# Designed miniproteins, single chains, continued (2): the designs that were tried, part 4

Each design is a single chain, and the fold is of that chain. pLDDT is the mean over its residues in the fold that is shown.

## One batch from the design tools (miniprotein)

Design m4110
Fold by ESMFold2-Fast:
Structure m4110 (fold): chain A 66 residues (1-66)
Amino acid sequence: MIEELLKKAIEEAKKNKDNPQKVVDIASELGRQVAELLGLGPTDSEDAANERALPVLKAANKVLKA
């Protein structure tokens, strides 16, 4: 579930809050995992990918701001 992945990523980011690079890496990995669950590929339909990628983008933003 996207919610579970987001929660895990936020916890990991909080543990590494003193390492900004690690927080960015965690956000990137979260985005990859969520995209995989949604079946999104880099070359997929732009419209379909954008609609389904919104949860990924929101999750990444929350991790980066944590």
Scores: mean pLDDT 65

Design m4111
Fold by ESMFold2-Fast:
Structure m4111 (fold): chain A 100 residues (1-100)
Amino acid sequence: PVSPENLASGKEALPVQEALRKIDEYFKENPEKREVFERILLQPTLEEADELLDEALERGIITPEEAEALRALIRASRARDIDARDEQVIRLAEILEKNR
């Protein structure tokens, strides 16, 4: 449940804003994972992102659930689907919190 109007206000935390805070807190405890996630999200193509995801999975830096959430987030971001992107950010935060 995300409203574009609420995103502009900044006065009340939306679920996606809370998810982003939780992800940031998680990454303060897991800086190696933060660097991997940042690199994956900054890749110009899905193919390059998938290569980094596979490497991180093989190295045990991320879980299969986290990899799936990142792939979905990248796809939504590339499609400029803000609602789907926000949903995947929330899902990723829940997965990361669970895997603490």
Scores: mean pLDDT 74

Design m4112
Fold by ESMFold2-Fast:
Parts: structure tokens; sequence; C-alpha cells
Structure m4112 (fold): chain A 86 residues (1-86)
């Protein structure tokens, strides 16, 4: 339910921040993390959205935000994986 969607967003955010920061792009990592949290929260607010769909939305948001910065691209991919696992 809602908690699973928020958890997926938070997991994606943590993974994106960690991987992006390690790649030397703390700003891109932070942007990806914020986008993932936002997507997870939006999924939690939609009662027709399954936890799996919310996790995919958070994953895509993390990947897209990470891709906007070359250093953040790795962060975005790790965030995508974390969201899908949650």
Amino acid sequence: GKEAAIKAGNAAAKATLKAGTAAGDATGAAAGAIAAIGAGFEGALDPSMTPEEAAKLAAEAALAAGAASPGGAKGGEEGRKAALEA
C-alpha cells in the first residue's frame, strides 16, 4: 500500500545518493534522491496504483534525474534497482 510506495522511494533515494556521491556528483545524487522520494509519495497518494507500480515510478524518476548529470547517472541506476527491490 502507501507505506510500500514511500519505502520504495526512500530506498531509491538512499541508493541514488550513495552511488552518485561515490561517483563524485553529490548535486546530481541529491536531485535523483529527491525525485525518487517525490515519485514514491505520489504513488502512495494514488489508491489505484499498486506498490509495484509505485516502485517503478520511483525507479524511473531516480534514473531520469541521475541521467541529467553525467556523474549522477550511476546514482540513478542504483536508485532504480533499490526501488524495484522494495
Scores: mean pLDDT 62

Design m4113
Fold by ESMFold2-Fast:
Structure m4113 (fold): chain A 76 residues (1-76)
Amino acid sequence: MDKELIELDDKAAEALKAGDYETAAEYLRKMADLVKKEYPEKEEAAEHIYKAAEAVKAGDLEAAMEHLRKAAEALE
């Protein structure tokens, strides 16, 4: 697994815990871009991470968590 992917995930989680939804969404979008670039076969995971970023920007944490769970399953 890419170390940069793990670092971006940690930064997104930290921003979410701080209530900084704008920064969290930016890190999630960077994760999705990296997944799509490095693991093109895991396109479904990238799509769910993009949707999670949009949900975070909208303040819909329930939808964001659902999409992050689906992304994690697709990354396995």
Scores: mean pLDDT 80

Design m4114
Fold by ESMFold2-Fast:
Structure m4114 (fold): chain A 104 residues (1-104)
Amino acid sequence: VEEAEEGAREAEEGARRAEEGAREGDRERAAEGAAEAAEGAGKAANGAWAAGDYKGAMAAGAGATAAATGAALARAGKGSPEFAARGAEAAAEGAREAAEGAAA
């Protein structure tokens, strides 16, 4: 539960930073935020899986993959900062579902 909640908080913070970077056209900030969101969602997925919330773990894992991909593409100059921010949002949403399911 605690690990999933910590991961969800980190993913939400990363998503906020990625959104701010995308708004300003800052690829580096958007990529950093998306990478942080991916890491947070990964922690939430691990915590949810350990608690037996496989649906939440899968949602957080999918979000983490989207955020990591967005970050990588933005850093390579191939993806938009907006794409990275959208991946980060998916990571934060999946991580939240994982934290809620783990607590239930």
Scores: mean pLDDT 82

Design m4115
Fold by ESMFold2-Fast:
Order: structure tokens, then sequence, then C-alpha cells
Structure m4115 (fold): chain A 68 residues (1-68)
């Protein structure tokens, strides 16, 4: 359900913040973040979440990462 994808998005953002704090290289952080976005999109499509809701969630996730 959408709520489970929102939880994954929150986990991804927490992961980005942790990696920044730990001094992980930017390229590694970007790769892991891109993988998380791809996973959320795939799971959402598999679970029948409307594309409009997936686009909204992914936009919110991207905005959150930009704020880090």
Amino acid sequence: ALAQLEALAEEALAGVRRMVEEGVPEEVIKARFDAARALIRELGRERGVPEAELERLLAQLTAGADAV
C-alpha cells in the first residue's frame, strides 16, 4: 500500500542523512538513493498504486533529499 512506500521513502531519507554524517562518498550515496527510488517505483507498480501517487511520493522523496 502507499503507506508502506512512504515508510520506505522515510527510511531512504534517513539513510542518506546517515551516509552524509559518516562521510560516505557522494557517488555511493547517489547510487543507493537512486536504487531506493527504483525499488519504491517497482513495488508501487506491482501493488497497483496509481502512477500519479507514485510520482507524488517520488517528488517528495527527491525534495527531502535535496534538503539534506
Scores: mean pLDDT 80

Design m4117
Fold by ESMFold2-Fast:
Structure m4117 (fold): chain A 67 residues (1-67)
Amino acid sequence: SAGTAAFERRLAEAGLVPDEYADQVGNGELGAATREAVIRLQARLGEAADGVAGPRTAAALRALGAA
């Protein structure tokens, strides 16, 4: 979806998407690229890097989307 593609682009702009997943950025799939980006974001926040978006991870994702 357009929303998923926009979200993926924001993660890539933040440097959170690994190079091996670059082809998946903006394709609108909730796949490996999105999960790895969430894990990297959690690591930056000092949270458990499990790929599950908790309240703190969700807030950080919104902040990236607002920037």
Scores: mean pLDDT 65

Design m4118
Fold by ESMFold2-Fast:
Structure m4118 (fold): chain A 58 residues (1-58)
Amino acid sequence: EEELKKKVEELKKERDEVEKEGLALAEAGEGDLAKGNEIADKYAELGTEIAKLEKELK
């Protein structure tokens, strides 16, 4: 249980960092489209993984 909680926290931190990168690129206006798509995909993947682990904890 503690290991799963730690994993969820780490994934949430990683997702938050990915979100910050995406927002920074959008704010810059000259963001790399390929990087933007990669960030979006990473965010979605992390969200799915977090939801899966949280379901196991409930």
Scores: mean pLDDT 76

Design m4119
Fold by ESMFold2-Fast:
Structure m4119 (fold): chain A 100 residues (1-100)
Amino acid sequence: MKEEARELTRKARQAALAGDYEKALEYAEKALELDPENVAALVLRGAAYAKLGDYEKAIEDYEKALEIAGEDNPALLRQLGRVYELAGDEEKAAAAYAAA
């Protein structure tokens, strides 16, 4: 199960790097069906949602990833701050960047 989720997460990352955010979303969703607490898959799905303009879903995935990975994750806090900024929530963006 986890090895299949890892392979799907790798495919999601490759799709995202190629700019294919719809495909990245599909692979990340499949990875999360196999391993719902896969931090890398949550981050990739969140990133794909953010690129596709679904900031609410992106925030949910990043917050869940942060809860699982631990609150002291500067890279993830910066990604969350960026999505809050894109969503127009300047106060939450500033708080996330300050915590990073």
Scores: mean pLDDT 83

Design m4120
Fold by ESMFold2-Fast:
Order: C-alpha cells, then sequence, then structure tokens
Structure m4120 (fold): chain A 58 residues (1-58)
C-alpha cells in the first residue's frame, strides 16, 4: 500500500521497525496505536489513521 511505502521509504523505517508497528497493531487498540504514531512520528490524526489501516490490512 502507499502508506507502507511512505512508512518504509519516506519516514526511514526499517523492515524491523515496520514489523514492530504491525505487532503493535495486533496487540494494542486502534486508538492506542494512532496516539503512538502521532506522538512518536509526528503524524496528524488523519495520517496516523491511514498508517494504522494500512498496517492492519498487511
Amino acid sequence: SVIEEVLKHDWGLSDEELEKLKELVETKSREEVIKYLMEEYGLSRKEAEGAYDALKLS
């Protein structure tokens, strides 16, 4: 997905960091992961929601 490409290539995430985010999506609530993405990566809520949805569908 486009958001996974953004996370991996544009935000400089490694494959290991992407896999860790996927684990968070599986183990945490949607709201907790969205807040994590907003706080740790400086994403807007809309961007964090898009990233969460992309990670969840992967």
Scores: mean pLDDT 75

Design m4121
Fold by ESMFold2-Fast:
Structure m4121 (fold): chain A 71 residues (1-71)
Amino acid sequence: DKRKEEIKKLEEEARRVLGEGLRRMGELNEKGLEAFKEDPEKGQQLFEEAGQVWRETREKVAELRRKAEEL
């Protein structure tokens, strides 16, 4: 049953990574909307950062899920 525990650990890590990524992306998008009212360029930079966080989050989640599938 060590294989089942390793899979569970990877799935739990993937859920944590996804949750953190969604939270951070949401915070950046909220800050971007507020910044955009005063400085559209600053708002755009924050939106781009949110997009980068989401890309990195998806890549990490996919990697963890792939590892779980290979076990």
Scores: mean pLDDT 86

Design m4122
Fold by ESMFold2-Fast:
Structure m4122 (fold): chain A 58 residues (1-58)
Amino acid sequence: GMTKELVEKAVKIAKEAKSKEEAEKKIQEYLESTPGLTDDEGQAASLAALEVLEELFG
């Protein structure tokens, strides 16, 4: 579903970012530009990306 696609995209942005700050900014921009995004979908994507960012940047 859309949630899976949003999570995969957010995780990809996190992995491709050069810094935690860059990743957070790009993820926010991606979620804000996504029409019809629900709070649950946005939270799921953000949580998955945060987990990846903690693994990559501590």
Scores: mean pLDDT 79

Design m4123
Fold by ESMFold2-Fast:
Structure m4123 (fold): chain A 58 residues (1-58)
Amino acid sequence: MSMEEERRALQLAEERGQRAMKFVNELKKEKGINLDELSPEEREAVNQEIAKEYKALL
């Protein structure tokens, strides 16, 4: 019983994670962010901004 509920919860969590990743990727495209060309400090700042916008979505 509980294992089926846990599997469904994990599947829903994975789906939510995929939606979150899609949202983050769309934000990167909209802001014209190229993480490969950024310094580590700039990359951290960008990731914090993306996380902040993702948190606002929730």
Scores: mean pLDDT 66

Design m4124
Fold by ESMFold2-Fast:
Structure m4124 (fold): chain A 89 residues (1-89)
Amino acid sequence: SAADELYAKGEEALKAGDYDTAIKLYTEAAAEYKAAYEADPSADILERLADVYLNLGIAYRRKGDLERASEWTMQAGEFFAQARELRRA
């Protein structure tokens, strides 16, 4: 999917140390995964969204922005929790 392609490009940017490009690509991927979830809710989409948010946290941490890094990591945890609940329901 387009979201998966954006996520993959974001990972390439993160590995290259281009944190601003990684943040931009991950933000675009997150928007597409959110739209996908609103159209057809699934635990798999929530888990992908959580992975995007974890990588946003990594990018912000690598830039030294620990506050924003913690916010993204916390939100990722919430999406993982929602995915677990959706699988139990």
Scores: mean pLDDT 88

Design m4125
Fold by ESMFold2-Fast:
Structure m4125 (fold): chain A 67 residues (1-67)
Amino acid sequence: SMELLEEAQRLVREGYELFQQGKYEEAIEKLEKALELLKQVDPRDPRAQALRHEAEELLKKAKEKLK
């Protein structure tokens, strides 16, 4: 639904802001929540695909910072 996409987009934005502040664990929590919501969206929706890709890339970077 559009509401799930909007919520996931907000969570990705929050995750990005936390990442920029060096709050990597908090960023990971927001990004994982966004990806969980995106599982409930049609996988063929190009907006959901783009947002999932963005969240996965940022999540990977945040996890690398904690190694």
Scores: mean pLDDT 87

Design m4126
Fold by ESMFold2-Fast:
Structure m4126 (fold): chain A 64 residues (1-64)
Amino acid sequence: SDALEKVKELLKTRPKILSKREGIKILVEAGLDGGKAREVLDKISKSEQLTKGQVLLAAYILSS
């Protein structure tokens, strides 16, 4: 998926830990829906802090 590859590129320049808000912004910049991104990230983690892997997992789910 073009969106998944774009999320991978956007994550390369980010720190290992990022906020849920920043994760949503990355997913939206990759062309994914912000509302769905928030819902998926909330299911992945109850924390306001995310790993790059969790953002990438959300991108995979949203691109399926």
Scores: mean pLDDT 85

Design m4127
Fold by ESMFold2-Fast:
Structure m4127 (fold): chain A 83 residues (1-83)
Amino acid sequence: MAAELVERGRRAAEEAARHAIEALEAEAAGDLEKAREHAEKALRAQAEVARLYEEAKAAGDLAAAEAIIEAAEEAGRRIEAAR
């Protein structure tokens, strides 16, 4: 079960970074509608990462929780690099 939480957390973090970067690119191009769409998808993915992190903590699986937060930190670094 822990492996599934980590895998879902990593996928959600990756989706959050991808959509956040696409939102920044769309905003820079003046496509505000596309920017908003991707920003909303990024926020949804971030909420899923937070949910999975809390689920791992509630299960007492600290290794899974750490893996999920590490994926979130990597996603954050990718977003900052895109600015």
Scores: mean pLDDT 86

Design m4128
Fold by ESMFold2-Fast:
Structure m4128 (fold): chain A 62 residues (1-62)
Amino acid sequence: SELEKRLKEAKEELDKTEETRKFSIEMTRKYGTEEELKKVEEEGERALKITKERYEEAKKAL
């Protein structure tokens, strides 16, 4: 169903967002400044919140 497809896509986006966040934080920790690290952490947290909310909404729609 469309709802099952949306749930699967939302979960995949959530997983990708978590992986991207971890990678970006690690790279910035190695090559960036403390100011850049703080910004990357804050941006990653916002992106994670959005993708989690999308996943939860997709779950509720089932």
Scores: mean pLDDT 85

Design m4129
Fold by ESMFold2-Fast:
Formats: C-alpha cells, sequence, structure tokens
Structure m4129 (fold): chain A 124 residues (1-124)
C-alpha cells in the first residue's frame, strides 16, 4: 500500500499555531512520502497550504503526482525561502488555515519558517 512507502521517521511538527515543518524527509522525495504527509496533515485544517522548498527541481514529479488528490490542499513549489512564499503562508494562517513546509536538509525550510513567524509578529 502507499502507507508502506512512507519512512517510519517521516513526520511533521507544529512550530507555531497552524504552522508545521516536515521532518525526516528522504532524498529523493517520492510521491508516496508526500502522499503520506498530506494524508496526515490534510485532516487537521479545512484548508492546508503546502510549501515545498526544492532548489534542484527533484521534488516536482512527486508534487505533480499528488496534486489534486486532496481537495482542501494547495501545493506550491519554491526554489528558496522567497517573499512570495512568506506572504502566501501568512495569508493562509491569518484566514485560519494550516501551512506545512516540506523540504530537505539545506533547502531553506528553517529560514522560511523563521521568516513566516517574524512576519506574523510584525502584523500583531
Amino acid sequence: SLEDLVPPDLGFAEIAPGLYLARGTPEPLTEGDLFGLLLAASKKYPRLLVLVLDPDGAAVPAVEGVRGLFPNVELRVFPEASDEAVELAVAALEEGGGVLIVGRTGSGKSTLARRIIEELERRR
């Protein structure tokens, strides 16, 4: 089954209300890995924004393979922690949705998370 394709250490952690970081993400990210994360995360919020940080384009096939399988999930791919990614995440969180950041070690995932938290604090 697709569940059998998800590594046992793959998961996500809430770092701020509604804001989650994926952990244990394998290289390369497979469709099964991403499906497993979305199956767990999509149940938490009526709308979920998933931001995939992918500097090398290696995750694009996995993202496209799961696109449209979860009607409450929006999938966006960015090569880096951009201003556009921060604004999308802040807007989703302000409307009561959830945000999940997916990326490999060195992808800028922690930088994106920090920038989102800093922007939310500015708008307080």
Scores: mean pLDDT 78

Design m4130
Fold by ESMFold2-Fast:
Structure m4130 (fold): chain A 70 residues (1-70)
Amino acid sequence: SLRDRGVELALQGRRLEEEGDYERAAELYREASRLFFEAGDDGTGLENLARAYELEGDHEKAAELRRQAD
């Protein structure tokens, strides 16, 4: 399913983040976010998008998106 693919990409993003590859991790979190939005899982989509912005250094946008997810 779209949601299952989103989960898989988010897990890959987390692995890259743990390895310090923030650029590729952010790309995977953005891809995961798109799949979650398509699946109707807006809260999880916003959380993954916030993580991508955080890794890209946009902490204010990340905080805004996390508030929308709550």
Scores: mean pLDDT 88

Design m4131
Fold by ESMFold2-Fast:
Structure m4131 (fold): chain A 78 residues (1-78)
Amino acid sequence: SHQRGLDLFDQGRLDDAVRQFDRAIRLNPNDHIAHNRLGLVLFRLGRLDDAIRRFQQAIRINPNFQSARINLDRVQSS
């Protein structure tokens, strides 16, 4: 599920990538990696508030997840 989402993101198919990561989160709501990756797709879409919520959720699930903390800082400085 993550690989398809990543491939779609790399292809610039951002709405399709959102659907794949939403599916991953529905299957595993505590998948902090899926929340972080969804946040990145939402950030590229300009959906800043949605991206912030996803990065915050990734940090809530895994407080030591540096990637999500860095991404949250980037979106809040936008």
Scores: mean pLDDT 90

Design m4132
Fold by ESMFold2-Fast:
Structure m4132 (fold): chain A 81 residues (1-81)
Amino acid sequence: MEEVERLAEAVIRAAQTAVELGLDYKSAEGLKKIADEVIDRMRELAEKLREQNPELGERAMQAVDEARSAVDEALEKAKKK
């Protein structure tokens, strides 16, 4: 659980920082590719946690969704620039 939440926080902060710095579309697209790989790994961990503890697994899945939303928002803001 802690690992998934930590990864989600790191991804969200990176996405928010990219927006604040006014990252161009190409750089934001690069960030999304790296973030997608991290998010996929987080999803695997969340699925495994759900098998052992459904409540913790649901929280982990929520963190995964939040991280993905932050990355997608950063890419859209870079695209509109």
Scores: mean pLDDT 78

Design m4133
Fold by ESMFold2-Fast:
Structure m4133 (fold): chain A 102 residues (1-102)
Amino acid sequence: MTLDEALERIVDAIVKKNPKYREEAERFAAQLRALVAAGAEITRVDVKKENGEDKVIIELRFTLGGKEYTLRLVVTDKGEIRVESEGLTPEDWAELSARAAR
């Protein structure tokens, strides 16, 4: 699966039941693309259905200063996005954002 195919699937999973969250889903997909451009690797994309609710779980791995970091994102079919990160400082986030913009 290409990055574009994965991102399209993520947007579709969010929007399928709640079209009003399309703009949020597209912003999220753009952010994921920027992170991958900055050197992040999408290690996991799971689309799960529980009690009729769709959830998308995305895990990204990237390295900064020789250290490996994992970012976990959980997106619901209501457009709610929860970010879980381990070991990332505000400085690390600023560097990733700068690299994505270059």
Scores: mean pLDDT 67

Design m4134
Fold by ESMFold2-Fast:
Structure m4134 (fold): chain A 102 residues (1-102)
Amino acid sequence: MKKIEEYKKRLEEDPLNAEAWYNLAMAYIELGDYKKAEEVFREAISLDPNNAEIWLYYGEYYFELGKYGDAIIYYKRALELDPNNEKAKENLEEAEKKAGLK
């Protein structure tokens, strides 16, 4: 509860903070509220659809759920927006291996 309130307050101050959106979504996952986690990512993408970092974090969310095919889609979107993002490249390669594509 305390962490969710802290992240919500941070987003009131900086609604384009991609890391705060990710941390809020992960906090909902820790509570088992996957529906709220999805709503959080959709809101973040709606506010800043060209932020490569939020697409990277959305991919990480699907990777944690074991949905590697969906993770690949979002990691590719992050790389379309920021082709030099090394973390997105590494995460994409790992997701492709987990999906049996490599």
Scores: mean pLDDT 82

Design m4135
Fold by ESMFold2-Fast:
Structure m4135 (fold): chain A 73 residues (1-73)
Amino acid sequence: IKKEVEEAREALKKGDLETAIKHLAKAARKLPKEVREEVVKLIREALAALQQGDEEEAKKYLEKAIELAEKAL
């Protein structure tokens, strides 16, 4: 789980949003239910932003999701 969150952060730093989402989704499956639900919600919001072409908004949602996952570790 820690490694998946670290890989998500590394991908986000490189601008690889798809890879960041994949690692974050894997990490979310192992988080407590309450935290997992919030992280999944943020991932869905990031995906919606990407569908609209808003990479900056997607990055904001992914950053929040990664921070939330890190706090739960």
Scores: mean pLDDT 81

Design m4136
Fold by ESMFold2-Fast:
Structure m4136 (fold): chain A 91 residues (1-91)
Amino acid sequence: DPAREALGEAMLHAGKALTAARQGDSEKAIEHLRKAIEYARKALEAVPEQVEKAIEHLRKGIEAAKQGDYEGAVEHTEKAIDYLQQALNEL
């Protein structure tokens, strides 16, 4: 299932971004958040509402990480992971 595989990859990268943000590594956090967005977009047609909300929070996570706001980056990444999990449950 291409949508399920894409959501799995998005969650994997969001998890790596979460770890990087917790370690204060903005470069790695941003890299993995961008990859999570790329994979999440592949599932947009299958589960648009949950995926769009996940992408919104992944983008906010990138903005927080760019400002050195690691708490904000963690919070938004965790919300994105929750929406990606909801998207998987709707497949």
Scores: mean pLDDT 91

Design m4137
Fold by ESMFold2-Fast:
Structure m4137 (fold): chain A 118 residues (1-118)
Amino acid sequence: AQPKTPTTARTLVGLAFHYAKQGDFEGAIKYAKLAIEIDPSLTAQALIAIGKAYFKQGDFEKAIEYYKKALELAPESARAYANLAEVYKAQGDYEKAKEYARKALEIDPSLERAKAIL
């Protein structure tokens, strides 16, 4: 049986982030895509996991692309803005890093990771 429960899809998004953090690119993409197939409402979160996997691989352009796609679906995603700020800082674009960090803090003032970029 193919479970279509929101809980199962959220678990798969969690796995996608877990593999992304470990640098397991194939695992991150696999579980992110499966989550989208089960619950398309999680597409924005799954795209953030894919962006993180690209960031861990050093593919900053692809990381930015996927984070921006996530923001098209979820414009109030403080997490996506914080991740964009982190990528731009890694590229040495400190002005864009600060711009996106400020936007993340406008949505969630408690984001210590965004504060660290400013």
Scores: mean pLDDT 82

Design m4138
Fold by ESMFold2-Fast:
Structure m4138 (fold): chain A 68 residues (1-68)
Amino acid sequence: SEAEEVRRRFAELVDRIHRLYWEGKLTPEQAEEYIKELEELRKRFREHGLDGYAAALDKVIEWLKEKL
């Protein structure tokens, strides 16, 4: 289902972001690109009524913005 796919994409994206950050490889430019991807996923979560996932994604976006 679409909801399952967006949940998987979110998990994969968060794993990638965290890995880059902890390896010291996350650039401000990459962070801004990831924020845009996360904002698209947030929109998809809300479209499917997955408000809890959307809230979790908002926290990741806020965290990334603090790194810019």
Scores: mean pLDDT 82

Design m4139
Fold by ESMFold2-Fast:
Structure m4139 (fold): chain A 84 residues (1-84)
Amino acid sequence: SLADQIREVLEALRATLEAHRDDPAARKAAMVRAARELQALLDQLDPETAERVRSLFSQLLRALADEDWARADEIAEEIVALLE
């Protein structure tokens, strides 16, 4: 599901950042990839669903950029709830 894909992107990103704590270039590349993958998922939503979750996707991308994993997880759960 779209919700499972969002969770997978977040889990993969967190694992990559944890593994590359001393590699700023690898960390930045992982964040850029995750942001693009999340945007691609948003682009797959129908107009009605997209309207409902677009704001949450924007908040999620900002939380990921801020490396606020607690906030990112909270927003991901809100998106999952809306997509179910």
Scores: mean pLDDT 77

Design m4140
Fold by ESMFold2-Fast:
Structure m4140 (fold): chain A 62 residues (1-62)
Amino acid sequence: SETQEAIAEDVVKVLKESSGETLDRILKELEESLGLDPEEVRKLLEEEDYEGLKELIVKALS
């Protein structure tokens, strides 16, 4: 849905702007709230696969 895509885009933006302890905290919150694997999210960020990351978050929100 448009709402889930908008939320996912905002989350991707925050993840792109985050590093160190801030990124670690956000990844833990995403794991606890949405069941997202922190290692998978880190891999997509390192590969700059922002479209894949967005899709992963949209799927988790569904």
Scores: mean pLDDT 85

Design m4141
Fold by ESMFold2-Fast:
Structure m4141 (fold): chain A 57 residues (1-57)
Amino acid sequence: GELYRALKDQGPNTPAVLALKKGDIVRVLRRYEDGMLEVEKDGRRGLVSESALERIE
């Protein structure tokens, strides 16, 4: 699968952004052309910058 790990803590600064902790594992659902990813963690979905994530699969 398309699994990524969060490289840093990320708080939601807008309603569309998913809050993450450093080391959180997320699944990529969709990629956008602006470098944003739609991701899922524990049934929650939201946007995360690709630069905040590291691919692990």
Scores: mean pLDDT 77

Design m4142
Fold by ESMFold2-Fast:
Structure m4142 (fold): chain A 76 residues (1-76)
Amino acid sequence: SIADGVRAAAKAGDKETARNLVRLAAEQSPEEMAEAVIALAKVGPEFQDVVDEGIRLAEEKNPELAEKAREAVKSL
């Protein structure tokens, strides 16, 4: 899945790939994007800008999903 690809990129420290996959998920699967940004937030602060971008993109298409993702990220 796209979310699994984002997790793999994050674990490898590949921020550019993680960002590109989050953007792809925003276009094709907003639900996978929520999973991906939560996974990125767990890795560390170096992905904070990617997490913020993912949540912002989710807000445009599904505000409820964006709020849920934001709350999950804050609880980490």
Scores: mean pLDDT 78

Design m4143
Fold by ESMFold2-Fast:
Structure m4143 (fold): chain A 82 residues (1-82)
Amino acid sequence: MEEKEREIKLEAEILEGLALISLGVGLLTGDLEFAIEQLEKAIKELEKLKKEAEKLGLEEAVKYIEEIIKKLKELIEELKAR
């Protein structure tokens, strides 16, 4: 279980990192629609990963993923407001 928890947390970190890179690209190029779409896709993948973690009883991984999802949702709302 420890190895699987580490794998899930790493996958969540990779998804967050890719989403933030896409945000950076969108901000630099002015393609905010692209940035929003990539953030929304990352949230969907993170929600799937969270459900997997919940099924496995990995409470710390679930909380970690929920915090990432919350941050990405806040970024989307900020981008949509402008």
Scores: mean pLDDT 84

Design m4144
Fold by ESMFold2-Fast:
Structure m4144 (fold): chain A 57 residues (1-57)
Amino acid sequence: MEELAKELLDRVLAEHPDATKEQRILLIVEEATRMGLSGEEINKIIEVAKKLLDELE
């Protein structure tokens, strides 16, 4: 799950470099939903993405 969250975050950063933290999380959730992930898996990705975004500060 962490690897997938990193890949999605990297993709969002590349495609939307001016996006806010909140917008990045929403874009990650939208992509994960398109991939057919469950709500539990999406929640796990959100937790990892938030930690990664905090580390980027």
Scores: mean pLDDT 79

Design m4145
Fold by ESMFold2-Fast:
Structure m4145 (fold): chain A 55 residues (1-55)
Amino acid sequence: SEEEAFKKLEEFVKEVEKIDKELGEKLRQALENAKSAEEAEREMKRLYIEWLQTQ
């Protein structure tokens, strides 16, 4: 369900916030601004992959 998808994404944001506060904040903003769980997941995945490339 959409609610379960958003809950899973929220859990992921909380995990990332523990590792990198700046990335966590960007992911949280992407999640809050998304019109759907699919959009949120796509944007959050993009941001996370870009971050990984800089590590």
Scores: mean pLDDT 84

